# Designs tried in a protein design run: designed miniproteins, single chains, continued (2). Part 91

Each design is a single chain, and the fold is of that chain. pLDDT is the mean over its residues in the fold that is shown.

## One batch from the design tools (miniprotein)

Design m7360
Fold by ESMFold2-Fast:
Structure m7360 (fold): chain A 87 residues (1-87)
Amino acid sequence: MEELRKELDKLIDELAKKLLEHGFSPEQVEEIKALIRKYADELSEEEQKRFIEMLKEANKLDDFDEILGKLSEILAEMVREIERRKK
């Protein structure tokens, strides 16, 4: 669990750097980081592993619109997994 958490945090920090380079404010980036961590804490280890792979894909992107699209997809998928558990 600790190793998985460290990998997730590293990928979130790498994504945050890309967002800052593309004109996001530090406040917006901190809100996005907090939201991702909050949702990740509600996911199982297997779901977190899948999310880590999606973040790795996002971190390979250099185009701003592609990064935003992938981030939106990741957040939407996390919300869907959380809601699926409630129903």
Scores: mean pLDDT 77

Design m7361
Fold by ESMFold2-Fast:
Structure m7361 (fold): chain A 66 residues (1-66)
Amino acid sequence: ERLVELIKRQADKAIEAAKNGDVFEAEVWLALALMAYGIAKSEGDEETAKAMEPYVDRAEAALRAA
């Protein structure tokens, strides 16, 4: 699943940047992950959206904690 892998990779990069204190970089990666996640939701790909929601949520939580 290409889109699932993309969203996961972008979310993972956001978490890594947040852990390193690079808030700006984390925000950029989170924005890209949210954009891809939004595309999945708008296309009605609920399985992809549901599978990726925990990754996006974790990345957003990491950024808020940074």
Scores: mean pLDDT 78

Design m7362
Fold by ESMFold2-Fast:
Order: structure tokens, then sequence, then C-alpha cells
Structure m7362 (fold): chain A 65 residues (1-65)
């Protein structure tokens, strides 16, 4: 899988989970991807996943209100 495909698949999965009302699962997938990117020292992918993680966390916070 190319880096672009991996990021697209991860992004789509996170967005799908948010739309399904599963922001907690979206956070889980975003964190797992970010951890893998950091272990691989892939700073570009880590930055992009960090942004997606923030969006998922904001949705989770909205559900807790």
Amino acid sequence: MTREENLENGREKIKELIEEGKPEEAVYYAKAGLDNAKLSKDEKTAKELEKLLKEAEEKLKEYKK
C-alpha cells in the first residue's frame, strides 16, 4: 500500500466512524495510525494523522456534552 493510499484509507475510515456515531472508535484508529507513523519516523504522515485525531476527539467531546 502506498503512503497516499494508507492515509486515504485511514482518513475515510475515521470519517465513516464519526458519521456512524462512533467517534471513540475513530479516535482509536487515529491514535493507532499516529503511533505507527511516529515509530516509523514518518513526520508528514504523523502530522496528518494528528490533525485527524484532533477532529475525531472534537466529535467525541461533542457527544459527551
Scores: mean pLDDT 71

Design m7363
Fold by ESMFold2-Fast:
Structure m7363 (fold): chain A 70 residues (1-70)
Amino acid sequence: TKEEEFYKKLKEIEEKATELIEKGKITPEQAKEIQKLVLEALNAFEVEKDVDKAMELLEEAEKKLEELAK
């Protein structure tokens, strides 16, 4: 389901962000930027009930995380 896809991707993003922080690959400030996108995605999914918007915000967080990890 879209709900399962959303929470799975959310978990993957959170786990990757934690890993990169622990390895010193991103700063706490950069992690906060990712967290803002995650919170916006959660609001879109849980409050607005806009699944497409929520998934797009998670994809933005994922791409930003990949860029910051370089």
Scores: mean pLDDT 83

Design m7364
Fold by ESMFold2-Fast:
Structure m7364 (fold): chain A 63 residues (1-63)
Amino acid sequence: SLQERIQQLSAEAAAAYLAGDYFAAAEKLREIARLYKELGDENSAKMAEEKAEELRRLGEEAA
């Protein structure tokens, strides 16, 4: 299901974040946002997009 995919991607994003791989974590969150849009959950999609942008910026600062 889409919900199971979101849970898996959330776990992968958390693992990437803990490893310091902010770009990988941001990419997983963008995938999560797309899946939330497919579910019609625009608020959750927007929150995931905002988190992805924050992590992308952290990756830029760390590079």
Scores: mean pLDDT 86

Design m7365
Fold by ESMFold2-Fast:
Structure m7365 (fold): chain A 56 residues (1-56)
Amino acid sequence: DLVEEEIAYALSIAPDDPEVKKAAEEARKARAQGDLESAVAALKRMVELANEAAAK
């Protein structure tokens, strides 16, 4: 599951960041609604946020 794999990766580098968790939930919600494009966009934002959080 691409969505869950990306979420697991992001949480591995920023495990308790609330912004990353919020983006992960947005990705899951978009997937549940069948909006794959929005889900991918949310995953991309989540990874960006996780990298920023890890650099703080």
Scores: mean pLDDT 80

Design m7367
Fold by ESMFold2-Fast:
Structure m7367 (fold): chain A 73 residues (1-73)
Amino acid sequence: MSEEELEREIARALVDILLGLAKSAYRQGKKDEAKEMIELAEKFAEDAYQRGLISPEDYEEIKKRIEEVKKEI
């Protein structure tokens, strides 16, 4: 695995973790924390895309998932 491949996998994993944490926080009544996690996920996904670490298709999937979670909180 190259350093670039590792960075790509880390970027995807971090977005997934942040979205999971956001849902968990929201279920626990921590709405502000949930929103902060969503904002971090959005920023991370955008940065990864701008740096060329993820494909346009990956970015579209991530954005769709973020929007789904935003509708839940």
Scores: mean pLDDT 80

Design m7368
Fold by ESMFold2-Fast:
Structure m7368 (fold): chain A 73 residues (1-73)
Amino acid sequence: ADEEINLLISRTARELAALGASAAQVAKAASIIQWGVETGDVEAAKKRIEELPLSEEAKEVALKALEEGAKIA
């Protein structure tokens, strides 16, 4: 389970970087996704992602990753 979540986060980080997100933005989004999956507080994690200074496309990628992670965990 943890390995599958780590692979999901790594894939998501690459997708965010490809969409022009900075290393700091990618790290922040990854930490929020991991936090939401680990705590089960998906709704709070979604709100935190929506508050990040990311493009709408990058936010969609991060939100989808959070939803996928929650289903795996």
Scores: mean pLDDT 82

Design m7369
Fold by ESMFold2-Fast:
Structure m7369 (fold): chain A 110 residues (1-110)
Amino acid sequence: AEEARELAEEARELAERARELAERATDGEQARRAGRLAAEAGGLASEAAELARRDGSREAAELAKEAGELAAEAGRLAAERATTSEAASSATGGAVAGIGAAFEAELAAK
């Protein structure tokens, strides 16, 4: 019972850390690190849920469920950030090139 609760609390803390890292991610590498941390938190939450089920601890089971949901959310955000970072790099290059070309075309027309 106590082990399940402690593991669930650890999983929740790790999931919150993963979410913060994902939110602060400015590149795909940082986003992937956040994703790995979220996966680890999800694994701990799953173990905590199994222990809570064996012990009949409803409180620990609820904490493990919350930690698992938070880990899943952090992992999803990390995946979105990884995709957005790649898209932003491509879009920024294309947008800067497009703006420059349009500006030069307007200057040439005057």
Scores: mean pLDDT 72

Design m7370
Fold by ESMFold2-Fast:
Structure m7370 (fold): chain A 117 residues (1-117)
Amino acid sequence: MINLTESGGGTFKEGSSVTLTSKFSGDPASVAGVAWLRQKPGEKPEVIAARGTVVSGLVKYSSLKGRVSISVDWANKTTYLNLTNLEVSDTAVYTNVALDTEGNFHYGEGVPVTVVK
């Protein structure tokens, strides 16, 4: 079973950068892909970054025009989300998601990020 342990949230100043981290359990070969969801207050969750595994191919997606990037350390079973030039509008809960090779989605608990002026 894949479990996700997320960290790196908190309160940040506008214009700063943050790295959110998620450590996944289990066999890396059972992971088909990873993504980060952003849910702003009162809005539905949106996919802001995604990456497939070497088995699924090298698919990389970002919705925030270079302000967001995703990377994965498969050997250490850790997924990173890098957010740069933070805006107050980036205040949200960020959730790491893993897709397994059987087609099941596994969700972290969510990491709150608050951006202040």
Scores: mean pLDDT 79

Design m7371
Fold by ESMFold2-Fast:
Structure m7371 (fold): chain A 62 residues (1-62)
Amino acid sequence: GKVELSPEERELAREVAERLGLPEEVVEDAFQSLSPEARKQLLTASPLEREVGVADALAALR
């Protein structure tokens, strides 16, 4: 897969994956589908906003 995620983004993806009950790989793929600006916003967002942002990205990929 593409290695574009920072260590901070990767940790956030792991955290969201655990909360959503999804494989970390699937959540990382969703993160990579987001713009760099959207990913940066998720790093500063609340835990709930992070979950919603990733869920929306996953829905768009379906």
Scores: mean pLDDT 74

Design m7372
Fold by ESMFold2-Fast:
Structure m7372 (fold): chain A 95 residues (1-95)
Amino acid sequence: MEEFEKDLIRGIAILAGIISPEVADKLLEKYKDKLTEEEFKQIAREAIESALNMAKRSKNKDVALEIARGALKVAEKYGFTELAEEAKQLIDELE
């Protein structure tokens, strides 16, 4: 795969992760066939981390909860145990 295509997918996934982890997951699924497993996992991890950071900085509790719940779902789907635990802690803090 071309470097430009990988960089574009990474940028889109990170941006989508800030808005919605579920949207990031859908984008990553669309490009899964074009990425190595390692590249896919790296992009997915960065998207989830960006989403959790956005949720932690959000002043709207409902928005923060939705982002955190989405991040948990994606982290569990791809086996990112540490990120899933971080999302669970954030959900507990917000509820």
Scores: mean pLDDT 74

Design m7373
Fold by ESMFold2-Fast:
Structure m7373 (fold): chain A 83 residues (1-83)
Amino acid sequence: SDYEKAALLAQKAIDYLKKGDYKKAKRLADESIKLLKKAGKETSPVAILALDVAAKAYEKLGDKKKAEEYRKKAEEMRAKLRA
């Protein structure tokens, strides 16, 4: 399913983020988010994880605007899941 593929991509994005490959981490996280939107699972733990990874990767690459956008979206999703 798209959700299962998104979860795998999010995990790979974390692995690349830990290795310092911020460009690959960003691309994998963005693909994960895209699949989660198709699956209707934009409000899920996997989505928050992918958004956090994307935010950190964009920050490391110097894209402060994108990092802030993804960080705010992750906070919104956390609020919805913890309600």
Scores: mean pLDDT 85

Design m7374
Fold by ESMFold2-Fast:
Structure m7374 (fold): chain A 66 residues (1-66)
Amino acid sequence: LTTEQQAEIVKIVNRAIDLVDAGAPVDEVIRQAEKEIEERLGDKLSPEQLAAVKEAVRTAIEDAAA
């Protein structure tokens, strides 16, 4: 991942955590974050990298909700 790609992912994760803190449903927030990652980075990452990023983002949101 490039520094720019990591910065985009961090912004998506931080916004997702803010939504969960505000009472948004975790499953919906995860789905929204995964969609944004696919739209912003899907064409720039390998399938393996995309899957790993989606997994890491999901875990980060779930950990924040726990």
Scores: mean pLDDT 81

Design m7375
Fold by ESMFold2-Fast:
Structure m7375 (fold): chain A 75 residues (1-75)
Amino acid sequence: SVEELKEEAIKALEEYKKTKDPQALSRAVGYIIQLVGEEIEALLNGDEETAQRYREAIDEVIKAMKKADEELKKS
């Protein structure tokens, strides 16, 4: 689901912040790619409501990623 993919992406980012493990970052990026693919599929199917939910999830994950990047650069 949208919520599960978003939650897994955010968990991977939190793991990356704690461990600095590039594998955790790679997992987060993989979940973002899945979210984007689902958004595109929903748009192609004319399902604007589902596409909007995926767009919102992507925006939240990107905000979390920017926050993680800023925290790592300032530490």
Scores: mean pLDDT 83

Design m7376
Fold by ESMFold2-Fast:
Structure m7376 (fold): chain A 83 residues (1-83)
Amino acid sequence: MEPEKIEVKDGEEITLKGKVESAEKFKWYRQKPGQPRELIGEVKGVGDITKGKNGAIIGQPSKTLASLHIPKWKKEDEAEYFF
């Protein structure tokens, strides 16, 4: 259920979506090779939108959907993303 390593072009807009089972809250993480997992941010319910680290935008658009939006991808953002 965790996403694979994501390869994208610099400067592109990226949106990651995951399905959740009626989660009250969740956290988005990233992990770079050889580094510990880093918390990007936390969402506390449906309709909540939080600014995360490095310009990421985290939301829960519905009761069963988690989202992570990166408006301008950089090579520094290359990592495994999960929640």
Scores: mean pLDDT 68

Design m7377
Fold by ESMFold2-Fast:
Order: C-alpha cells, then sequence, then structure tokens
Structure m7377 (fold): chain A 97 residues (1-97)
C-alpha cells in the first residue's frame, strides 16, 4: 500500500510541474483535477492520517490555484473554483480526522 501511495505522490509532483509550464487553461484544469483524484486515491490506500496524504493535498491545492490563475472564461473560472474547494475540503477532512 505505501509503495503504491508513494508512486501516486511522485506522479502528482510530476503533474504539478507540468501544470506550472502548461499554457492551455483547459489542460491546467485537467492536470489539477487529476492531482486531486490521486490525492483521494492515496487517502483510500493509506488512510486520511498518513503524512503522504497531507503532502498530496497540498500539491492538489497548489495545482488548483495555478488553474484558477490561468482561467480566462467564466466556465474555466467556475471549474477552477470547484477544484480549489475540493482541495480545501480534503484539508478540512484531514484536520478533523
Amino acid sequence: MDEEAERLLEEARRLLEEAKEEEDPEKRLELAERIIELAERAMELVGIKHPLVREMVKLALEAAKIALKAAETREEILRAIGLVLRAIGLEIDIELA
């Protein structure tokens, strides 16, 4: 389980670096959403209290913020806000666990 979760963390880090270099707002949104999904998967594998989950949620929030900064259309802005709220929700769940 930990080895699989560590692999998800490495993938999330790679996707975040890709998001920082990505010029297409749609692709930034897709990358941020994927990082959130990886964080949720890691939480299922190792449990909400695992330090790795907190690290992944921080990466997810950073990616969502990058997507929000790059958003140009109302639809993109609303999607990015949704991703930021999902990441914040995961942070709250960790603190309350």
Scores: mean pLDDT 85

Design m7378
Fold by ESMFold2-Fast:
Order: structure tokens, then C-alpha cells, then sequence
Structure m7378 (fold): chain A 71 residues (1-71)
């Protein structure tokens, strides 16, 4: 599934950017990227049925929410 693969790639890129922002102390930017990673992994999970992607989506959703509370 080309669409699911692209969503995983985009999710990984946002995950990386979120981690970079978090390391730099930019909590707002980290939250935004982790939210986008969550959305991409969730959509990829819906298309592929991969429960691992669902778990990653949930993980980054929770991370984004926590960072928003701290920003």
C-alpha cells in the first residue's frame, strides 16, 4: 500500500523533527511535530491494520498533549 508507506515515512520525519525540537527545548514545536507524527501513524494503521502503528500513533498523541501542557 503506497499511501500507508508514505504516511509512515511522513510520520517518521515528523517524529525526528519533534525529537530535534524537544532536544533544542522548543516544546511548542516538538508538540506540533509529535501531533503530526501521531496523525500520520494513525492513518497508516487504519489503512494497513498494523497494530504497531496504532501504538506509535497513541504514544506520540500522548507526548504531544503533555508537551502542550508544559509549553
Amino acid sequence: MEEAERLVEEGREHQRLGSDALFAGDLERAAEHYRKASEHYRRASELSGDERLERWGEQFRRASERLEELA
Scores: mean pLDDT 84

Design m7379
Fold by ESMFold2-Fast:
Structure m7379 (fold): chain A 101 residues (1-101)
Amino acid sequence: EKSLDGSIETVRKYAKEIGKEELADKAIEAARSVPENAHGVASYLAGAFYHLYLAKKGSPEEAEKHRELARQDLENVRRLAGPKGEEVAKLIEEAMDEVLK
C-alpha cells in the first residue's frame, strides 16, 4: 500500500519465483482496472504471491498457514477489484493448487 510500483515489483518477483509469471500481468491489469482501489488491490496481490511463494518453499505446516494467508489476501482482491479481481483471484487459487501439489 505504500506505492503502486513497489507492489507491482513484488507481484512480478514472486509470480516468477513460483513459475507463474504470466499471472503477474493479469494481476497488475486487475489492480489498474480500479483506479480508486489500485494501491490496495496491488498490495493484496503482492501479499498473495508472497504467501504462495513461502508456502511452496516452506515445510508442510508453514505451507498451510501461508496458503490461508494468501486466500485472505485474494478475498480482499475480490472485494476491492470487482469482476477483474474475481477473475485474477480465481486464476491465482488455481495456480496455488498446481504449485502446492
Scores: mean pLDDT 82

Design m7380
Fold by ESMFold2-Fast:
Structure m7380 (fold): chain A 94 residues (1-94)
Amino acid sequence: SKVEEAKKRIDELLKRLSAELAQTTDPDEALGLITRFAGEVARILRDLPKEEALKLFDEYREKVLALVQQHYPELVDEVERILDTVKRELLRRL
């Protein structure tokens, strides 16, 4: 199904993000990686029905925030603002 394919694609992106965050020591680079990930997730999700897209966005939002808390706790507030912005843009396109 499209939902299962979207989950698989986003899980692969999340695994990549986790590895990249573990490799970088620059908070600005980390923020760029997280922003890129959020944009890619929104691009995948906009092809799904609105209810499924929003549910998956919220599930992956929590997973991203957990990774950020682990690697760059000082960026949590900024990442929450980025994710809120991406969610609003996704809602406009659904």
Scores: mean pLDDT 88

Design m7382
Fold by ESMFold2-Fast:
Structure m7382 (fold): chain A 62 residues (1-62)
Amino acid sequence: SSMEEELERLERELIELAGQISPVVKEVAEHEIREARKTLSLEELIERLKRGIAHVRELLAK
């Protein structure tokens, strides 16, 4: 579905941005995404990823 495609894109973007901070932050992001996939709906997961990306971008801008 188009939502699954958006999820994959957002997941990739968040992991790439987290990796720019450190390898540890990348591992934490991968772990949190894996756990969220087990507990959240697809819509909730997309929203969580969008917020995560915004947060990481804010950190990288400082």
Scores: mean pLDDT 85

Design m7383
Fold by ESMFold2-Fast:
Structure m7383 (fold): chain A 64 residues (1-64)
Amino acid sequence: SLDLRIEADLYYMNAVLAEKSGDYETAIKYYEKALELYRQAGDEEGARWIEENLKKVREKLKEK
């Protein structure tokens, strides 16, 4: 639904802000919430995009 996509976008924005501040643990939590919402909305493209970002942020966390 549109509401789920909007909510997913808000979590995605918070994840990006956390990532830019170097708070990778918080970024992962917000990306995981966005991923769940995109999946519930049936937005496969959005879900795939978040999965790619999650993979990159998890790698950054491991490097610290």
Scores: mean pLDDT 85

Design m7384
Fold by ESMFold2-Fast:
Structure m7384 (fold): chain A 76 residues (1-76)
Amino acid sequence: MEAVAEEVEELLQRAREAALAGDVARARELAERAARLAVEAIRERAAEFGDEAEALAEQARERVAAELEAAIAAAA
C-alpha cells in the first residue's frame, strides 16, 4: 500500500502542476488515475478495513476531486 500511496501522491503532484500550467485536461486525467489507484488499493485491503472500505474509497475520491478543484481555482 505504501508504494501505491507514493504513486498516488506523485500523480496528484503532477495533476496540480498541470492545472497550474493551464492544462486542465491533463490535470483531470492524472487526478482520475490517482483516484483509481487509491480506490483499488483500499478495496484490495477491504478485509483489513471491514465495513469502512467503501467509505474510505469514497473519501479518497473526494480528496482527489477537492485537490484538483483547488489547483484549477488557483490557476484561474
Scores: mean pLDDT 76

Design m7385
Fold by ESMFold2-Fast:
Structure m7385 (fold): chain A 76 residues (1-76)
Amino acid sequence: LVDEAIRAMAEVAELASQGKLDEARTLADQAIEELSKRDPVLAEVLRTAADHILELAEKGEYDKVRQAAEEFRRAA
């Protein structure tokens, strides 16, 4: 489950780093919904992380978004 959550966050961050915010939100929402059926606490952690990544991308802080994507990929 944690590996699945980390992988989902890596993909969300990658899409956000490319400016594909709608696709990143859709992927995040789908991953959160699926995880919420198995681990609601982990799903809330994932939602908080996704909101943060999307906020950084909305502000144009793509360097921070790319760093987050690399960290998630490394953690998986």
Scores: mean pLDDT 80

Design m7386
Fold by ESMFold2-Fast:
Structure m7386 (fold): chain A 58 residues (1-58)
Amino acid sequence: MKPLSPKELEAEILTALARMALAVGDYELAIKLATEALELDPENEEAKELLEEAKKKL
């Protein structure tokens, strides 16, 4: 297993928090967290999907 860089690990944490925000209905927080995750790891597919889902819910 290739170790994640510090930025990729932080992006994963932000992505997990965005998923939780989406689950509790805080769509604005989910957008903010997913956007921050993408700034750290632009290739994070899960963060992109969460951002699109949160935007659709607004």
Scores: mean pLDDT 80

Design m7387
Fold by ESMFold2-Fast:
Structure m7387 (fold): chain A 82 residues (1-82)
Amino acid sequence: MEEARRLMEEAERLALEAAEAAKQGDYDKAIELLREAARLLRRAAEIAREAGDEELAEAAEEAARRAEALAEKVAALKAAAA
């Protein structure tokens, strides 16, 4: 269970770095970081579900979907800026 929480904490750090990269106009970096955060969150959800913590698994899955949605939004902004 601690592993799932650790992965979620790492994903939060990546999301903050992605926000900073996006503010600087580094959309490629922001997209990369958000996609990595989503992968860590999906892994956290798997671990939480295997441990029987459905609440944590659902929270991690929702966070992963949010990170993926943000990555798509940043990709759209990059395309519009080109």
Scores: mean pLDDT 85

Design m7388
Fold by ESMFold2-Fast:
Structure m7388 (fold): chain A 70 residues (1-70)
Amino acid sequence: MLEEIKKNLPEIAKEEAEKRGLDAKAIEEQVTKAIKEGKSLSELMELLKRMGFSDYEVRQILLEATEKAL
């Protein structure tokens, strides 16, 4: 379950970044790198916040990734 959620994060974060006018490619690359480094979900959420997402947006990204894993 956690691995499936993490696997969905780069694509979902990229889509949300595109909607907001953030650097979608940089966000996808950084999230993918963090997953390969074995970062936890909480560490990935903090990364998304540092890259320009709000607390609300990070929660929405996590929810969408979880729904796709089910």
Scores: mean pLDDT 82

Design m7389
Fold by ESMFold2-Fast:
Structure m7389 (fold): chain A 85 residues (1-85)
Amino acid sequence: SEADLLNPDESKLSEEEKKAIELLREGKVEEAVELFKKLVEENPENEVTRFNLALAYLANGKKEEAREVLDSLPVPLPAVESLLD
């Protein structure tokens, strides 16, 4: 939705996204990835959720999956590659 142009900000974080972040903090990385994937499917225009999914993939050692997610964001590819080094 065009109304989602307020991304990224803290007020866009759902309770489900906060739960996914807590799972990452607890070392439950695989569960966090699954929850972030669901959130991206529900809100594909939310750049914050998509970025957090990429970070969760990196935490789980899934560099290729992280790159695919980041490649879909409006960030330069060189910045994406820097995160994967």
Scores: mean pLDDT 69

Design m7390
Fold by ESMFold2-Fast:
Structure m7390 (fold): chain A 55 residues (1-55)
Amino acid sequence: MEELQKRYEELVKKAREFIKKMGEIFNYSKEFIDEMIKVAEGLIRRRVAEEAAAA
């Protein structure tokens, strides 16, 4: 369980950093950046869960 959570956290952290940097470069609104982060977190969570299920 801890391994799965740690992997999720690492991927989410990288995605957040990437999206924030992109938002700064392209001058996106904070609301848009936050929305992109939420979508990325959902996708990462799903992918990590799929790997854990060996599907």
Scores: mean pLDDT 75

Design m7391
Fold by ESMFold2-Fast:
Structure m7391 (fold): chain A 78 residues (1-78)
Amino acid sequence: TAGLLALAAKNYDTAIANFNAALAQNPSNADAYTNLGNAQFELKNYANAIAAFEKALSLDPSNKLAQANLAAAKNALA
């Protein structure tokens, strides 16, 4: 997807815009929330990253990457 390509290229603002557009079409897309959280984390927007990862885990509790990144974001914000 366009969002994943932007994330891989480290174009975090573009990635965030693309993931938000995807979530507007499908608000239950757990992967989009995980990727949104990752982009926000890389920009050091830790509060936004936490919110995205918590939403991802509410939809898919088994996502180990989201679990680990949520812990890292909470530690960075504290």
Scores: mean pLDDT 84

Design m7392
Fold by ESMFold2-Fast:
Structure m7392 (fold): chain A 89 residues (1-89)
Amino acid sequence: MEEAKKYLEEGRKYLESGDYEKAVEYFQKAIRLDPNLAEAYFLLGKAYEKLGDEEKAISYYQKTIELDPNSPYAKEAKKRIEEIRKKNI
């Protein structure tokens, strides 16, 4: 859906500018329109990681892997989960 992609791009702009709460809102809007958009779950994980919510970050990274385990997003999500877990050891 074109609308979901527009919300995804707006969320990316907020993520890049450091407005992580707005990034979350726009990525959530994208997912409501396209719940299979693995990239949106990956970017939600990144936004929550920046907000310091490591549990939510891991949850969204796991959802990214679940939706499309063979995607580049799943590969990066696995790497980010590992880095978060190593930090808390």
Scores: mean pLDDT 85

Design m7393
Fold by ESMFold2-Fast:
Structure m7393 (fold): chain A 100 residues (1-100)
Amino acid sequence: SVTQSPSSATVGNDVTITWTATDALQLRWLQQKPGEEPKILAYGKNLKMAPGVPSRISVSGSGNSATLTLKNLKEEDKATYTGVALTKDGEVYGSGTTIS
């Protein structure tokens, strides 16, 4: 398992979500909106944004570390955000961050 911080954030604020895996081959950020399938926001050994993600959302990270920054959180950003590491032994999930 991977510690993720913070556990929550609120619309109207900026948030920077961080987590660190162990032995990551690839990193991902997932967005799970209420009633929707999870979407990949960012992916790769060196994290890059998925197409169509707004410029107010940015990523950094390589190897074992991942950071997702969301500026000017909006109603449409209400979701659970989860870091994921692909490892030799399978997927490891972060503890999640809920935007409300």
Scores: mean pLDDT 82

Design m7394
Fold by ESMFold2-Fast:
Structure m7394 (fold): chain A 86 residues (1-86)
Amino acid sequence: MEEKIKKAEELIKKGRELLDQGNYEEAVKYFEEAIKLAKGIDPVLEARAYALLASAYFKLGQVDKAREYIKKARELAKEAGVEIEL
């Protein structure tokens, strides 16, 4: 359990670095892997990964996908009873 959460956090960190560098396509891959690891274990971490995935898709010009993922991030955060800064 802890090992999957740690790996997901490492993937989010690397994905954020890629996003900041303008490597949006690679950032998407890192956030998708982080979501898979966090799913069913840490809904807050899963929500954060979806929010970052939405940001990456927005930068790629895929606005509809970005909107779908931000909605998913907000719903997961709400279900977890946590406010996340998006």
Scores: mean pLDDT 83

